# Designed miniproteins, single chains, continued (4), part 76

Each design is a single chain, and the fold is of that chain. pLDDT is the mean over its residues in the fold that is shown.

## One batch from the design tools (miniprotein)

Design m14638
Fold by ESMFold2-Fast:
Structure m14638 (fold): chain A 64 residues (1-64)
Amino acid sequence: SREETLQRVLALADLLQVSEAEKQELVDLLQQNVSLDELRDRIAEIVAKRAEELNLTKPLKLPR
């Protein structure tokens, strides 16, 4: 569901400390009623890019 996807994405974004601009982009995608597939692809791109930029010293474990 869109609500569940948004909540999970925002929680993950907070954990990864994505920028406010990137977080706002995700919210804008939700407001535009884009397809769930498009939303997931964009979220995955932003999150993966941010995780790499942070060069986290601790292993990132995604639950699934």
Scores: mean pLDDT 67

Design m14639
Fold by ESMFold2-Fast:
Order: sequence, then C-alpha cells, then structure tokens
Structure m14639 (fold): chain A 82 residues (1-82)
Amino acid sequence: MDEKARELAEKAKEGDFKAAVESLILGRQLLSQGRLEPARYAFEGAIKAAEKLLEKSDDPLVQKAAQTIIEEARRLLEEIDA
C-alpha cells in the first residue's frame, strides 16, 4: 500500500475541510457587511469544498461535518437570493 499516496489524500481532505470552513466564515462576514455578491461566491466555494470532501471520505464524522457545511451555506445562499 503506497503510504505516500495515503498521506497526500489525507492532506488533501484537510485542505478541503479548511477551505470549506474558511469560505463559510468569510461568507458570513461578507453577508454581515451587506456584500451580497462576494458572500454568495464564498458560500458557493464552501459548498464545492465540502462536496469534494464528501467524495473523498468514508468517515461518518467527516461526512456529517461536510453535510452540515453544505446545508448551512445553501441556507445562507437562499437568504441572499430571497
């Protein structure tokens, strides 16, 4: 089993989780400032990163965390588009 491939995959999952969380936080900050278009872009980024994480991980806790990020970002996008 290629240990280097596994390590790269784990780092990629960490990067995707970090990107999802940071994008969600950024989107919330931009939304609170009334910057709707940048907030929308940030929430879309959070969804994409979280979806990528769901595809790469079979860990139920990681899947639940990613799903929670997707649901929260989608709810905030619907609030912007309303």
Scores: mean pLDDT 78

Design m14640
Fold by ESMFold2-Fast:
Structure m14640 (fold): chain A 64 residues (1-64)
Amino acid sequence: MEGPKRGIVRDDGTLVLEGGELTPEMARVLASDERIRRVVLKNVKMTDEAKAILEAAGIEIIEE
């Protein structure tokens, strides 16, 4: 499965991802980005490991 289509990080720290799979590797990259406070997942499959990485970094996860 291809990775999700990535939008730009919004002024409020929100990143929108559409389709595909959020891997643990991608989650680590997102967790290292100080600008990201929230990720909105539109039709994105996320692993439990990827979710744990984002939550440990204090990033809010919204599934749509």
Scores: mean pLDDT 78

Design m14641
Fold by ESMFold2-Fast:
Structure m14641 (fold): chain A 63 residues (1-63)
Amino acid sequence: SLEEIVQALLAADKDGDGTLSRAEVVSAAKALGLDPEELFKELDKDGDGTITLEELVTFASRL
């Protein structure tokens, strides 16, 4: 399951810059079976509208 999570997150990072837009986070959340709106709110702590791939992986590891 962790491997599937990592693959989904890598697939969401279309340009390979290590950051995820809201749309990319929504795609990753759906692949993980999570609510995309809640996931985005949990990870976007600074309110800048972007989430790092590392933050999303850390969150997924808590599941």
Scores: mean pLDDT 67

Design m14642
Fold by ESMFold2-Fast:
Structure m14642 (fold): chain A 67 residues (1-67)
Amino acid sequence: MKVLSKEEAVELLKRALERLGRPQPEEVLTAIVTAILKQKPNITEEELIELAAPLLGVSAERLREAL
């Protein structure tokens, strides 16, 4: 599974939230991704979904479907 860069992780979350009708400012997404990468520097798409979903107030299943 592909390891994500910070920029790729931000872009994935941005697109997923736009598809869910819940767009977030890039500053918020950058802060979330930065916090996650401090805990897990080599993050995959699935790990990003699992860690970001509760911070965004959405289920991991809904976030995964939006990707």
Scores: mean pLDDT 81

Design m14643
Fold by ESMFold2-Fast:
Structure m14643 (fold): chain A 80 residues (1-80)
Amino acid sequence: SPLEQFREAARRLIELLERQIRRLLADPSLSREEVEQAANDLLRAAEELLRRLGERLGVPQEEVDRVIEELREAVRRVLE
């Protein structure tokens, strides 16, 4: 189903974003400020991708918004 495709893509995107941010946090050449800025830029790009995918698949806006909030929370936790 379109909803299942969206949820699967969202789950994979959240996992990829968490891994990328953890790699940035582990990089000794990057300042905390640079990591936070890069994480925020990645989050914005991921939100845009999810909104476009939701529109393409005809997923309800409420579900798209819920998943974006889950993405924001996941990023916030990794940066703690």
Scores: mean pLDDT 88

Design m14644
Fold by ESMFold2-Fast:
Structure m14644 (fold): chain A 99 residues (1-99)
Amino acid sequence: EAEKFLEQAKEELEKAKKYVDEATRISNRIIEEGGTEEDLRKARQAAANAFAEVAETLHYAQKLKDLGLTEEGERLQKEARDIAKKAVDSLNKAEEAFK
């Protein structure tokens, strides 16, 4: 059972990293070059997707902790929270630059 939750958490975390990298790339382009409303919408969508995958990662990490795999669960929770903070920071900078 723990193995299933670990696999799910890792898969969701990988998706979250992909989406945050996409959001960061679009945000950096808006900051450096200016952007369109479509670019800002894409950055927001990528960030929203990253937050959804972070939430799933946190859910499965908690399930691992409930099964006594506290160290593994805490590591995954920390990684997920760091990704969420990066997504928030990138999106906020892009929105400020778009104004």
Scores: mean pLDDT 85

Design m14645
Fold by ESMFold2-Fast:
Structure m14645 (fold): chain A 87 residues (1-87)
Amino acid sequence: MIELKIPEGLSDEQAAARMLATVTVLVAGGDFLKSLGKNEEAAKEYELALEVIDAAIEWARKNGDEETVARLERLKKRVQEQLEEVR
């Protein structure tokens, strides 16, 4: 499990954008590794992405950002499906 600390003083939109960027990089890395047939390494990237998504969902819930929670839950389902494919 990863602990994600969002700095105070950022707008909610900027904080959400930074969390989404982090998840996007991890998912893109997993997809790239999967395209190279490196399924074990791809699985590790997807697992890390899921940990970041869970931390981001908890942060968004604390801040009442229901739209970000919904987007992250949808992304989580997609990443879980990718992880099952590279098992």
Scores: mean pLDDT 77

Design m14646
Fold by ESMFold2-Fast:
Structure m14646 (fold): chain A 82 residues (1-82)
Amino acid sequence: SAKKEAIMKAIADAMKPYQDKMRDSITPQQLADLFKAIAEKVKDIDPETAELLKKAAEAYAAGDIDTGNKYAEEAEKRIQAV
């Protein structure tokens, strides 16, 4: 769908600073910054996905990796359903 394509483009654009890094080498603070940037780009495309990404970013910023991962997984499921 056009919405899914727009969301995937927003993710790709936000990932540019990390494209040459392994995902496991990204720190929790960098994950928080990344998810916050994606949420900001996605908020006008799909507000519910943006809210999940924002919650993931807030959890990562607090050092709560498990909660951050759960919200990230919920956002991914929603993106796949759009």
Scores: mean pLDDT 79

Design m14647
Fold by ESMFold2-Fast:
Structure m14647 (fold): chain A 94 residues (1-94)
Amino acid sequence: SALDYLEELIEGLEKKIEELEKETDPEKIRQIVNEIITMLENATLMFEKIDPEVAKLFSEAKEKLEKAKSKEEAIRILRETRDKLQEHVEKLKA
């Protein structure tokens, strides 16, 4: 279902946040950030027709992440996005 897919994406995002937090090599950090940007872009396209509110959360996160100047800023953006997505999931389950 769309809900199950959203929960899997949130779990995937949490794993990428953890990976980013542990990485100290600037080139690998850049690679992880680019992988996350691709994930957010694909999620935006997937949810555009299913849940436009969720698609907007992913697209806004992608735009903010592309402008991030540090690993710390990227992690903050991703955690805020995760929290907003989790709130949306809880509303859908209620």
Scores: mean pLDDT 87

Design m14648
Fold by ESMFold2-Fast:
Structure m14648 (fold): chain A 63 residues (1-63)
Amino acid sequence: MKLTPEEAAEIAVRKAKELGYEDAEVVSVTLSGDGKYYAVLLNDGLIVLVDAETGEVVAIMPV
């Protein structure tokens, strides 16, 4: 079952805080057109890609 945008956002914020971004907050959450990934934009200028089926963080990219 696919994760909700809220679940993907929580995963992304938790991951950012584990990496030392203690003030990380969600700016936007976008589901990919194929439904495979959530792109979570954070206030620190990071995009976290979360697998929509598993919740695995597959990439972290600077904006």
Scores: mean pLDDT 80

Design m14649
Fold by ESMFold2-Fast:
Structure m14649 (fold): chain A 100 residues (1-100)
Amino acid sequence: SSMQEEQALLEEAEEALRRVEEGLRAVKDMYDAAKAAGIATPAMEAAVERAEELFRRARELVERGKEEGKEMYEQALEAIDEAEDALTEAYSLLGRAFAA
C-alpha cells in the first residue's frame, strides 16, 4: 500500500541519513587533522563542503516528506546518494594524503 511504501522509504532515508551524518563527522575530523598537518587541499575542502550541503538538503527533504509525502523521501535518498559519493571522494583524497 502507499502508506506502507511511504513508511519504508522514511525508515530507509532516516537510516541512510544517520550513516551520512556519522561519515561526515569522521571526514571532518580527518580534514581538520589534514589542515593541522599542512596537507589539506582545495579538492578536500570542496568534497567536505559538498557532503555538508547535500546532508543538510537530505535532512530538510526527510522533514518535508512527513508533510508532503513519499516524493520528498525519494529526493532525500537521491541527495544521500550524492552525499555518500562526496564522502567517498573526501575519504579517498584524505587517505592518499596521509599515506604519502
Scores: mean pLDDT 85

Design m14650
Fold by ESMFold2-Fast:
Structure m14650 (fold): chain A 87 residues (1-87)
Amino acid sequence: SALLERIDHVLALLDELIEYHKDDPEFQALLQKVKEKLEELRAKVEEGDEEAARELERLIQIISRAIAAFLDGDYATARALLEEAVA
């Protein structure tokens, strides 16, 4: 599905960010928590959980904004958005 293709793309971007920030253990841990939450929701969506699908779409939007902020050099906004994603 289009949603599962989008999550695969986001997970790949998160893996790149984790590797790029291996010298920042706190940020790396936050990125890992985001990845774990996405993988949990993906599993539920694959089982037909409509509530999980809505939450997954919401999280993809927040994470996409966080990645955009990070690429713009706004680490503070990126971190705040990722913390919101795992709340």
Scores: mean pLDDT 81

Design m14651
Fold by ESMFold2-Fast:
Structure m14651 (fold): chain A 68 residues (1-68)
Amino acid sequence: SSMEELRRKLAEEIAVKLDEVAIDFTQKLAGLPQAEVDRLRALIHSGEEGRREAARILAAIDQELAAR
């Protein structure tokens, strides 16, 4: 199944590469379109700068969710 599976796999990849405490990345990614999910995936695989950018995007999503 489509978006939920994609979000789960991306969350796993981000958690591994960023070495973050267990968080529900699936919840944070739930509102994102597939294009944004794919962009985040590409960023975490593009090296240190990409991982930092992915972390910043996730932080922005966290802020947006907290405001709702």
Scores: mean pLDDT 63

Design m14652
Fold by ESMFold2-Fast:
Structure m14652 (fold): chain A 119 residues (1-119)
Amino acid sequence: SPLDRLRELVDRISAIATELADLVVKANLPQELLDRITELLTEFARLRAEFYSAYDAGDVDGVVKTARRLIRVAEELISVFEEAIKLTKDPELQKKMQRLVDELRTLVDELRAIVDELS
């Protein structure tokens, strides 16, 4: 179902964003950038909990509303990760991070398309 696909996409976005955060720690970047990533991941986790609450309740409007908020936070994470990539001096680490950001962007675009169909 479209709702099951939304759940799968939210879970995959969370996993990729966590993997990116782990790589960013290895890049020796400014603490302010690491703090921004941590704040956005914390907000994503909170919204994901609200998404699951609506999903388990069969509240389609709540799922759509929470998914739109998750998309916004994921877009902010993508922006911050792209900033992290520009500051990364290791070319191999930069390439790994870029591949994950490209995957994250694709997942967010798919999530947006399904949310728009349900709205």
Scores: mean pLDDT 90

Design m14653
Fold by ESMFold2-Fast:
Structure m14653 (fold): chain A 104 residues (1-104)
Amino acid sequence: SSFESAKKTIEELLKKGLLSEEEAEEIKEVLELAEKEKDKEKSELLRYAASLYLAIKREGISSEEIEEALRLAEEEGVLNELEKEVLRMLAEGVSVKEIAEKIL
């Protein structure tokens, strides 16, 4: 997703009470880090983490549903090891900021 599209989603979720102000600021920070990151793989992984977190909050996806999605993704071979690690951390309730710190 573009940064502009992500910001619109953040504003919508914040108004609906699906994101806290702290979560909204953390996601914006991660997206800004992704834009400034010179390593393309790290930049893409940061964008992936932020976009996936927004999708989870928007759709009300549970930790159990995230774990099932990870299982299916592993079975189909559609995610690389770093993307699987991001999804695992999200299933465990790790903050988007902490995920970004582990990517960097």
Scores: mean pLDDT 83

Design m14654
Fold by ESMFold2-Fast:
Structure m14654 (fold): chain A 60 residues (1-60)
Amino acid sequence: MSREEAVRVALRAGDALWDSGFSIEETVRAVRHALRDLGASEEDVDEAVREVRERLEKRA
């Protein structure tokens, strides 16, 4: 999985979880687990999670 793919998947999943009533912390935790299960590298997971957090903070 590329970094760009990891970020895209993370942002989509993050939006869906946030819209379903999950907190930012719960959303970030779930996204991190999903990306690791998909075989994303630790670096790509950390960057994707950072972008999810920034996006959700702007929406909150």
Scores: mean pLDDT 84

Design m14655
Fold by ESMFold2-Fast:
Structure m14655 (fold): chain A 95 residues (1-95)
Amino acid sequence: EEEEDDERLKRIVEESTAEQFYIILGVLKAIHNITLEEFFERLKKLGYTAEDVKAALERNTERDIEWFRERGHEGIAESFRKALEDLKAEIDKIA
């Protein structure tokens, strides 16, 4: 159903970490030939700005970074932070 597809896109924005978002973008490009720009065009139709998406990704990814740091996995936390910053830079390129 069309409403179910829109709710799925909202969940991707609101619940995905930067690492999960990279995987989703990779699948969309490799299997469906959907670019980052085309994906964001769809998100804009649902009311999401580039700033909204970056804020959600930051919130979700920071939660995972904190979880790994609390467990002594600083290297994993640093990798997640790098993924977040790299993704934010790609989003800024299309904003």
Scores: mean pLDDT 79

Design m14656
Fold by ESMFold2-Fast:
Structure m14656 (fold): chain A 92 residues (1-92)
Amino acid sequence: SMKEYEETERLLFAALAATEALERQLRAYREGLPQSEIDRIQDELQAQVPAFRKQARELAKTTSLEEAQEMVREVQERLEAARRERAAERAA
């Protein structure tokens, strides 16, 4: 249905954007990058939003709602793991 297509596109956009942001932020954290480089990464991610939207629209044509939900679940699990690791480091 049209509503399922719209939901699939929304979930794919969220998964794509969150995956790229998480991967770049984790790399910056591990490498101890200065704030100026972190700011540059954030600017680059913001500039990529139109490309992520276009990619999500194209992927939604061949991706099921269930597959898109799975992609979001995987990203949420990675975010949860990263949050727990940071909490453990702060507690040490």
Scores: mean pLDDT 79

Design m14657
Fold by ESMFold2-Fast:
Structure m14657 (fold): chain A 95 residues (1-95)
Amino acid sequence: SKLRELASLDVELVGATTDEREAEEIKRRLEKEKNWNTALYRVDGVWRVLASKDHTKELLKAIGEVIEEAARGRGPSDPEEVVEKIVELAKEYEK
């Protein structure tokens, strides 16, 4: 299952807020308290925080960009295809 592959990726969606300041506070808390890597992305005025202990900031940013482009009608429109592209990005960013 692509959803199980995404779950095994150890990438968490930790927060969703319309307030950029709140999103940045969630990001800072995860980085300082857990030493996790984080990235922010925005869809339809909602800021979301991606976090991972094992994956790089570069991968998390790339995942956010895939989600943002899909939401804007660029790239895959099917949620399953979005998940597949995220899983493929993770494989490319692993050393």
Scores: mean pLDDT 74

Design m14658
Fold by ESMFold2-Fast:
Structure m14658 (fold): chain A 100 residues (1-100)
Amino acid sequence: SLFDEARENLRRLEELTGLDVSELLELLDKAEEAIKQGDYETAIELLEKMEKRLGEIDKELREREAAGEHVPVEAWLALLRAATAVSEAKRKLEEILKKK
């Protein structure tokens, strides 16, 4: 699932960068539970919060590279895969809401 893909890539990102992804994992779990309850509007809001936080992580990794620190390619791929999974999940929920 997109949620499993996001979860796996968030854990991989943490392993490679040492960044705390606990808030993102909590938001992901809350979004999945909201979907289970049929609360797609709350799920979309939670996924939007995740997109904002992933953007902040992207900025932090770019700042690490600018400071001369090595960020492995696998960390950038994990970030991209997590962000893509979150974005795709949000898009699908928005389509469901539009069809009502």
Scores: mean pLDDT 88

Design m14659
Fold by ESMFold2-Fast:
Structure m14659 (fold): chain A 65 residues (1-65)
Amino acid sequence: MRKLAIALSAIGLRAVELGAELTFREEDGKAVVEIRHPDPAVARALEEEARRFAEEVPQIEVRLL
């Protein structure tokens, strides 16, 4: 879906801005976004923003590593 691609792009751009590491994988028809950052406050902030972007896209699952 076009909305899925836009949401994933927004999450990816924000991760680059914050210096976070992202991995993307497909699991049971869902796009799983795994977030890693050495500062847990930055990781949590990105997780919260990623969940906002995914609010209208139920196919996105956000995980913190």
Scores: mean pLDDT 80

Design m14660
Fold by ESMFold2-Fast:
Structure m14660 (fold): chain A 78 residues (1-78)
Amino acid sequence: AEEKVEEVEEGLREAERLAREGIETGSLKLLGEAADKIVETMSKAAELKKVDEEKAEELLKRAKEVGEETQKAAEEAI
């Protein structure tokens, strides 16, 4: 349970790092990698909802925010 939370949090930190670097450099490759990581992390967070609904909701909200920011940057780069 706790280990799964840590895995999702680590995935979010990596997605945030990739998104930040992609936004700063204008790299569509990094923005795409961030988007893939966000989707993966959201899937894991959704499964976590069966074990810890409150934490899963928090992590899903954070993933959604990073995803929206990443998508906006990708649209702006095109």
Scores: mean pLDDT 79

Design m14661
Fold by ESMFold2-Fast:
Structure m14661 (fold): chain A 66 residues (1-66)
Amino acid sequence: SIDELEAEIRELLREAGLSDEEIDRILALVRNGHGDLAGGWLSTRLDEETLARVAEAMRRLSEALS
C-alpha cells in the first residue's frame, strides 16, 4: 500500500540520519512526480546500499501513485 511504502522510505531515511523535515520534503517530491530530484539529492547523502533500497521503494511508490 502507499502508506506502507511511505513508512518504509521514512524508516530507511531516519536510520540514515535524515530529519523528519527532510524526509517530509523527499516524500512530497515523490508524490508530486519529482522522484528523480529526490533521488539526486539523496545520492550525495546516502550510502550505496541504503540509496538502492530507498530508490526501489520510491519507484514502487511512484507506480502506486500513477
Scores: mean pLDDT 85

Design m14662
Fold by ESMFold2-Fast:
Structure m14662 (fold): chain A 61 residues (1-61)
Amino acid sequence: MDKQKEQILKEATEYLKTILDEEKTKEYTERLREKLQASPSVYEAMVAASEIIKEAEEEAK
C-alpha cells in the first residue's frame, strides 16, 4: 500500500478507536485496509474511508 493510503488508514483508525470498542475497531480497520488496498487511486481510497467512517458512526449510536 502506498504512503498516502497508509496515512489515510492510520488517521481513520485513530478516529475509529474514539467511537468504537476494541473488537469493532479491529473489524472496521481490516475492512478499511482491504478497501484502501483495492482502490486504484487516492481519491477512491478517501471515498472508501469516508464510507467506512459513516458506517462506524452509525454502529456507535
Scores: mean pLDDT 80

Design m14663
Fold by ESMFold2-Fast:
Structure m14663 (fold): chain A 58 residues (1-58)
Amino acid sequence: DAKKLAAEELYQALKNAKDPKQGNVDAAMVRLDAIANAANAEEATQLRDEALALLKVP
């Protein structure tokens, strides 16, 4: 299940990113919620990639 995998990968990234800026965490959490409501696997993967990019900002 692509949506489940995308959500799990983002959840792991959020769990490991303890000290990111709060705004980036909030934006990533919005995308995590959006993955659950995504219309298809492509949208879920895109939301995951966007959120992961936010969590990688120093």
Scores: mean pLDDT 77

Design m14664
Fold by ESMFold2-Fast:
Structure m14664 (fold): chain A 80 residues (1-80)
Amino acid sequence: ATDADRAAELRALAAQPDPEAYVAAWAAVALERGEDPEAVAWAARVALGDEAAIRRAAALLNMPEEAIRASVAAFRAALA
């Protein structure tokens, strides 16, 4: 139920033509569900291509920065 409801919400958000609007809507849903505001803000910055957030994500996930940037670019392209 919870995962199906979340998938339906994300599908509705993905109908947004603007990647920034989609990320903002996703962040709002995450905050309403009790996710840590700092973690949500950080994840949103990574999704929007914030360089400092990408470096932090690369360090925490033990991945090269170019892999994170490629994932962000693919995400933004899929929403364009």
Scores: mean pLDDT 65

Design m14665
Fold by ESMFold2-Fast:
Structure m14665 (fold): chain A 94 residues (1-94)
Amino acid sequence: SSRDLRLLIGQLRLLGELVEELIEDIRKGKVSPEQAEKAYKTLEELAKQLLAEAERLLAGSTDPALRAEMRREMARVEELLKELKEEIERKKKE
């Protein structure tokens, strides 16, 4: 439903904000690489669950605007998790 899509879009946006905050905390030295890696694993598992739910909801939706918004938020979360992993790996080498 459109309501379920909007709720999940909101959840993906919040997840993205949490990933961005963790990236910044790593850059500022507020968290160790080990703490960051543990948080990354938790966020990656949550992302996998939300992205699977997004694909399920998209299969039942015909609203092109909501479908486009969902796919943008899905792509954003995937890119942010990639950036987070790269930042953790960079800090481990320093």
Scores: mean pLDDT 88

Design m14666
Fold by ESMFold2-Fast:
Structure m14666 (fold): chain A 95 residues (1-95)
Amino acid sequence: SMEEARERTERLLEELLERRLARHPDASEEEIKHAREVRERMVEEAVRNGLEELYARLLELQLEGERRRELGQDTSEVEAEGERLEEELRRREEE
């Protein structure tokens, strides 16, 4: 399950980055490289702290939010749930 959660987290982060780059084709190579490096560090940190499942859930909500924005749909519920999970993640990281 840990390997599966890590792979899922990596896939979700890659999909989020791809969607962001598709909307911002003017992004510099340096900006793209920095974004990838940040994503790699986030995956490593989540796995090391045993928070990969919670982090994967948060990323799924971010993807759903982006999908809804692209379709002009309301994102309020997704954003509220995302904020709740971010608070839970922060709390667990501090413990």
Scores: mean pLDDT 75

Design m14667
Fold by ESMFold2-Fast:
Structure m14667 (fold): chain A 92 residues (1-92)
Amino acid sequence: NSYAILQQQIAQLREEVERLRRELERLREEGADPALLDQAEQYLEQAQQYIDQAEQALRDGSPISSVSDLVMQAQNYIAQARLLLEQARKSI
């Protein structure tokens, strides 16, 4: 069902944000470009906000389309953070 699929997607996005945060911390320790890391951190914070909003909207019984839009916003910010972390890795 759509509810179960969205629940699974939200859980996967939470795990992905935590993984990327651990990568960011490691890159910071390795001396990667602080400007790229700070921007990636901001995108991960935005992703977390959308994940939290999607989870709340799902609990509140919001339309599936509305929850899906919030999930897509979180995915977009995660993608942006990944690109910045890749650039940061190349800076060391």
Scores: mean pLDDT 91

Design m14668
Fold by ESMFold2-Fast:
Structure m14668 (fold): chain A 60 residues (1-60)
Amino acid sequence: GSIDTARILQLARAGDFDALIALLESQGVKLSEEERARLQELMATDPIAATVFALRLASR
């Protein structure tokens, strides 16, 4: 399936970590504990960087 970049950015800006993880997992993205921690950190500090990071994980 296609990744919805706008939805990822919306969730990152909202700080909705659980919904963003659920969206990525629904698209077949497997995250390590370290990747989850990094995504959470980026969502708190830079939602655009969090979106880029999530898209990079999804493109593996």
Scores: mean pLDDT 83

Design m14669
Fold by ESMFold2-Fast:
Structure m14669 (fold): chain A 68 residues (1-68)
Amino acid sequence: SAADRQRRQVASIEALLAHLRRHGAGLSAEQLEAAAKTIKDDIAANLDAASAARMNARLDEELARMLA
């Protein structure tokens, strides 16, 4: 179903966020910005508006944590 496909896409984005959380501290600010842009592009391409808003909020939280 479309809902099951969307759930799998959300899980894929969550896996990318988990990877960024584990490895982001080793990245330069430029590399971190590039990684964040790639994830935001993936969110925009694959998620509905509500799921995109939630995943973008979580990405922004991870970025704030890494830049602190």
Scores: mean pLDDT 84

Design m14670
Fold by ESMFold2-Fast:
Structure m14670 (fold): chain A 76 residues (1-76)
Amino acid sequence: SAAEELRRIRELVAKKGPEAVDELIRFLKSPDPWVQYEAVLALGILRHPAALPALEEATKSPDPRVQEVARVMLAQ
């Protein structure tokens, strides 16, 4: 469920490990725009280079909130 995915994203941000980055990148493919949004925020907070291609793809999202947050995270 979306609630379980959002809880998992919060746990992954706390872990700050490379495996956390990989799982967060997978959440960008979620059908739920709120899950995608939270995954972009989490990846932006972690600032891991492996996330850069996924954040760039998120700027092309059909959801304007996901687009904007991805652009903000890349502009840091």
Scores: mean pLDDT 81

Design m14671
Fold by ESMFold2-Fast:
Structure m14671 (fold): chain A 125 residues (1-125)
Amino acid sequence: MAWEALEAGDYVTATREALRLMSEGKYEEAIEVFEAVAAAKPNATVLNNLGNAYFLQGKYEEAIKYYEEAYKIALENNDGITAGISLFNLAKVYEAQGDYKKAEEYREKALELVGPENELVKLIT
């Protein structure tokens, strides 16, 4: 169980169980696990996953907050791919809000970090 993994300090197992909860539509339960992981061991990937959980709940302001935090941490670690993923996620939120111009601006910025010919672009765009 995710909470047992957290108590043991196994954040990898806790994150995988939270992703399973996401796939089952249990976004609130997934958020609780991701927030606990982020508090104990913050990283850009967990923050992007937390943003995704909020986005799927329609909580766009919360999603933006966590994607922006993920972007900052990814840049601090010189991880352009994860930073690009955070910007694509921001584009997705702004598109859902009807701000198509801002969505395109974030998508273009993400492609500058990841590279337009990167295979990951096809999975996240």
Scores: mean pLDDT 82

Design m14672
Fold by ESMFold2-Fast:
Structure m14672 (fold): chain A 86 residues (1-86)
Amino acid sequence: MVDLSLFDSEEGRKAFLEEVLAKLEELRKQGKLTPYEEELLARAKEALEQGKYLEAADLLLPIVRRVGLPQEVLEQLIALRKLLEE
């Protein structure tokens, strides 16, 4: 079950995106990302630093789908993206 209550605050949204970034950065260190995905990860970091959470989520989503992060994380990212569009 996806707990969306953490997205009720800007701090919760930012913390979730920072956690996803940290998990993908660990996969980058393991050589599991393509050069294209490393570029998307860098852009997502910049977007997050600028408070552009929707842009950050959009950039992270294709990486998360390909690298096989836990299904729960993918579902939470999709839910956050949808929330940010509204």
Scores: mean pLDDT 81

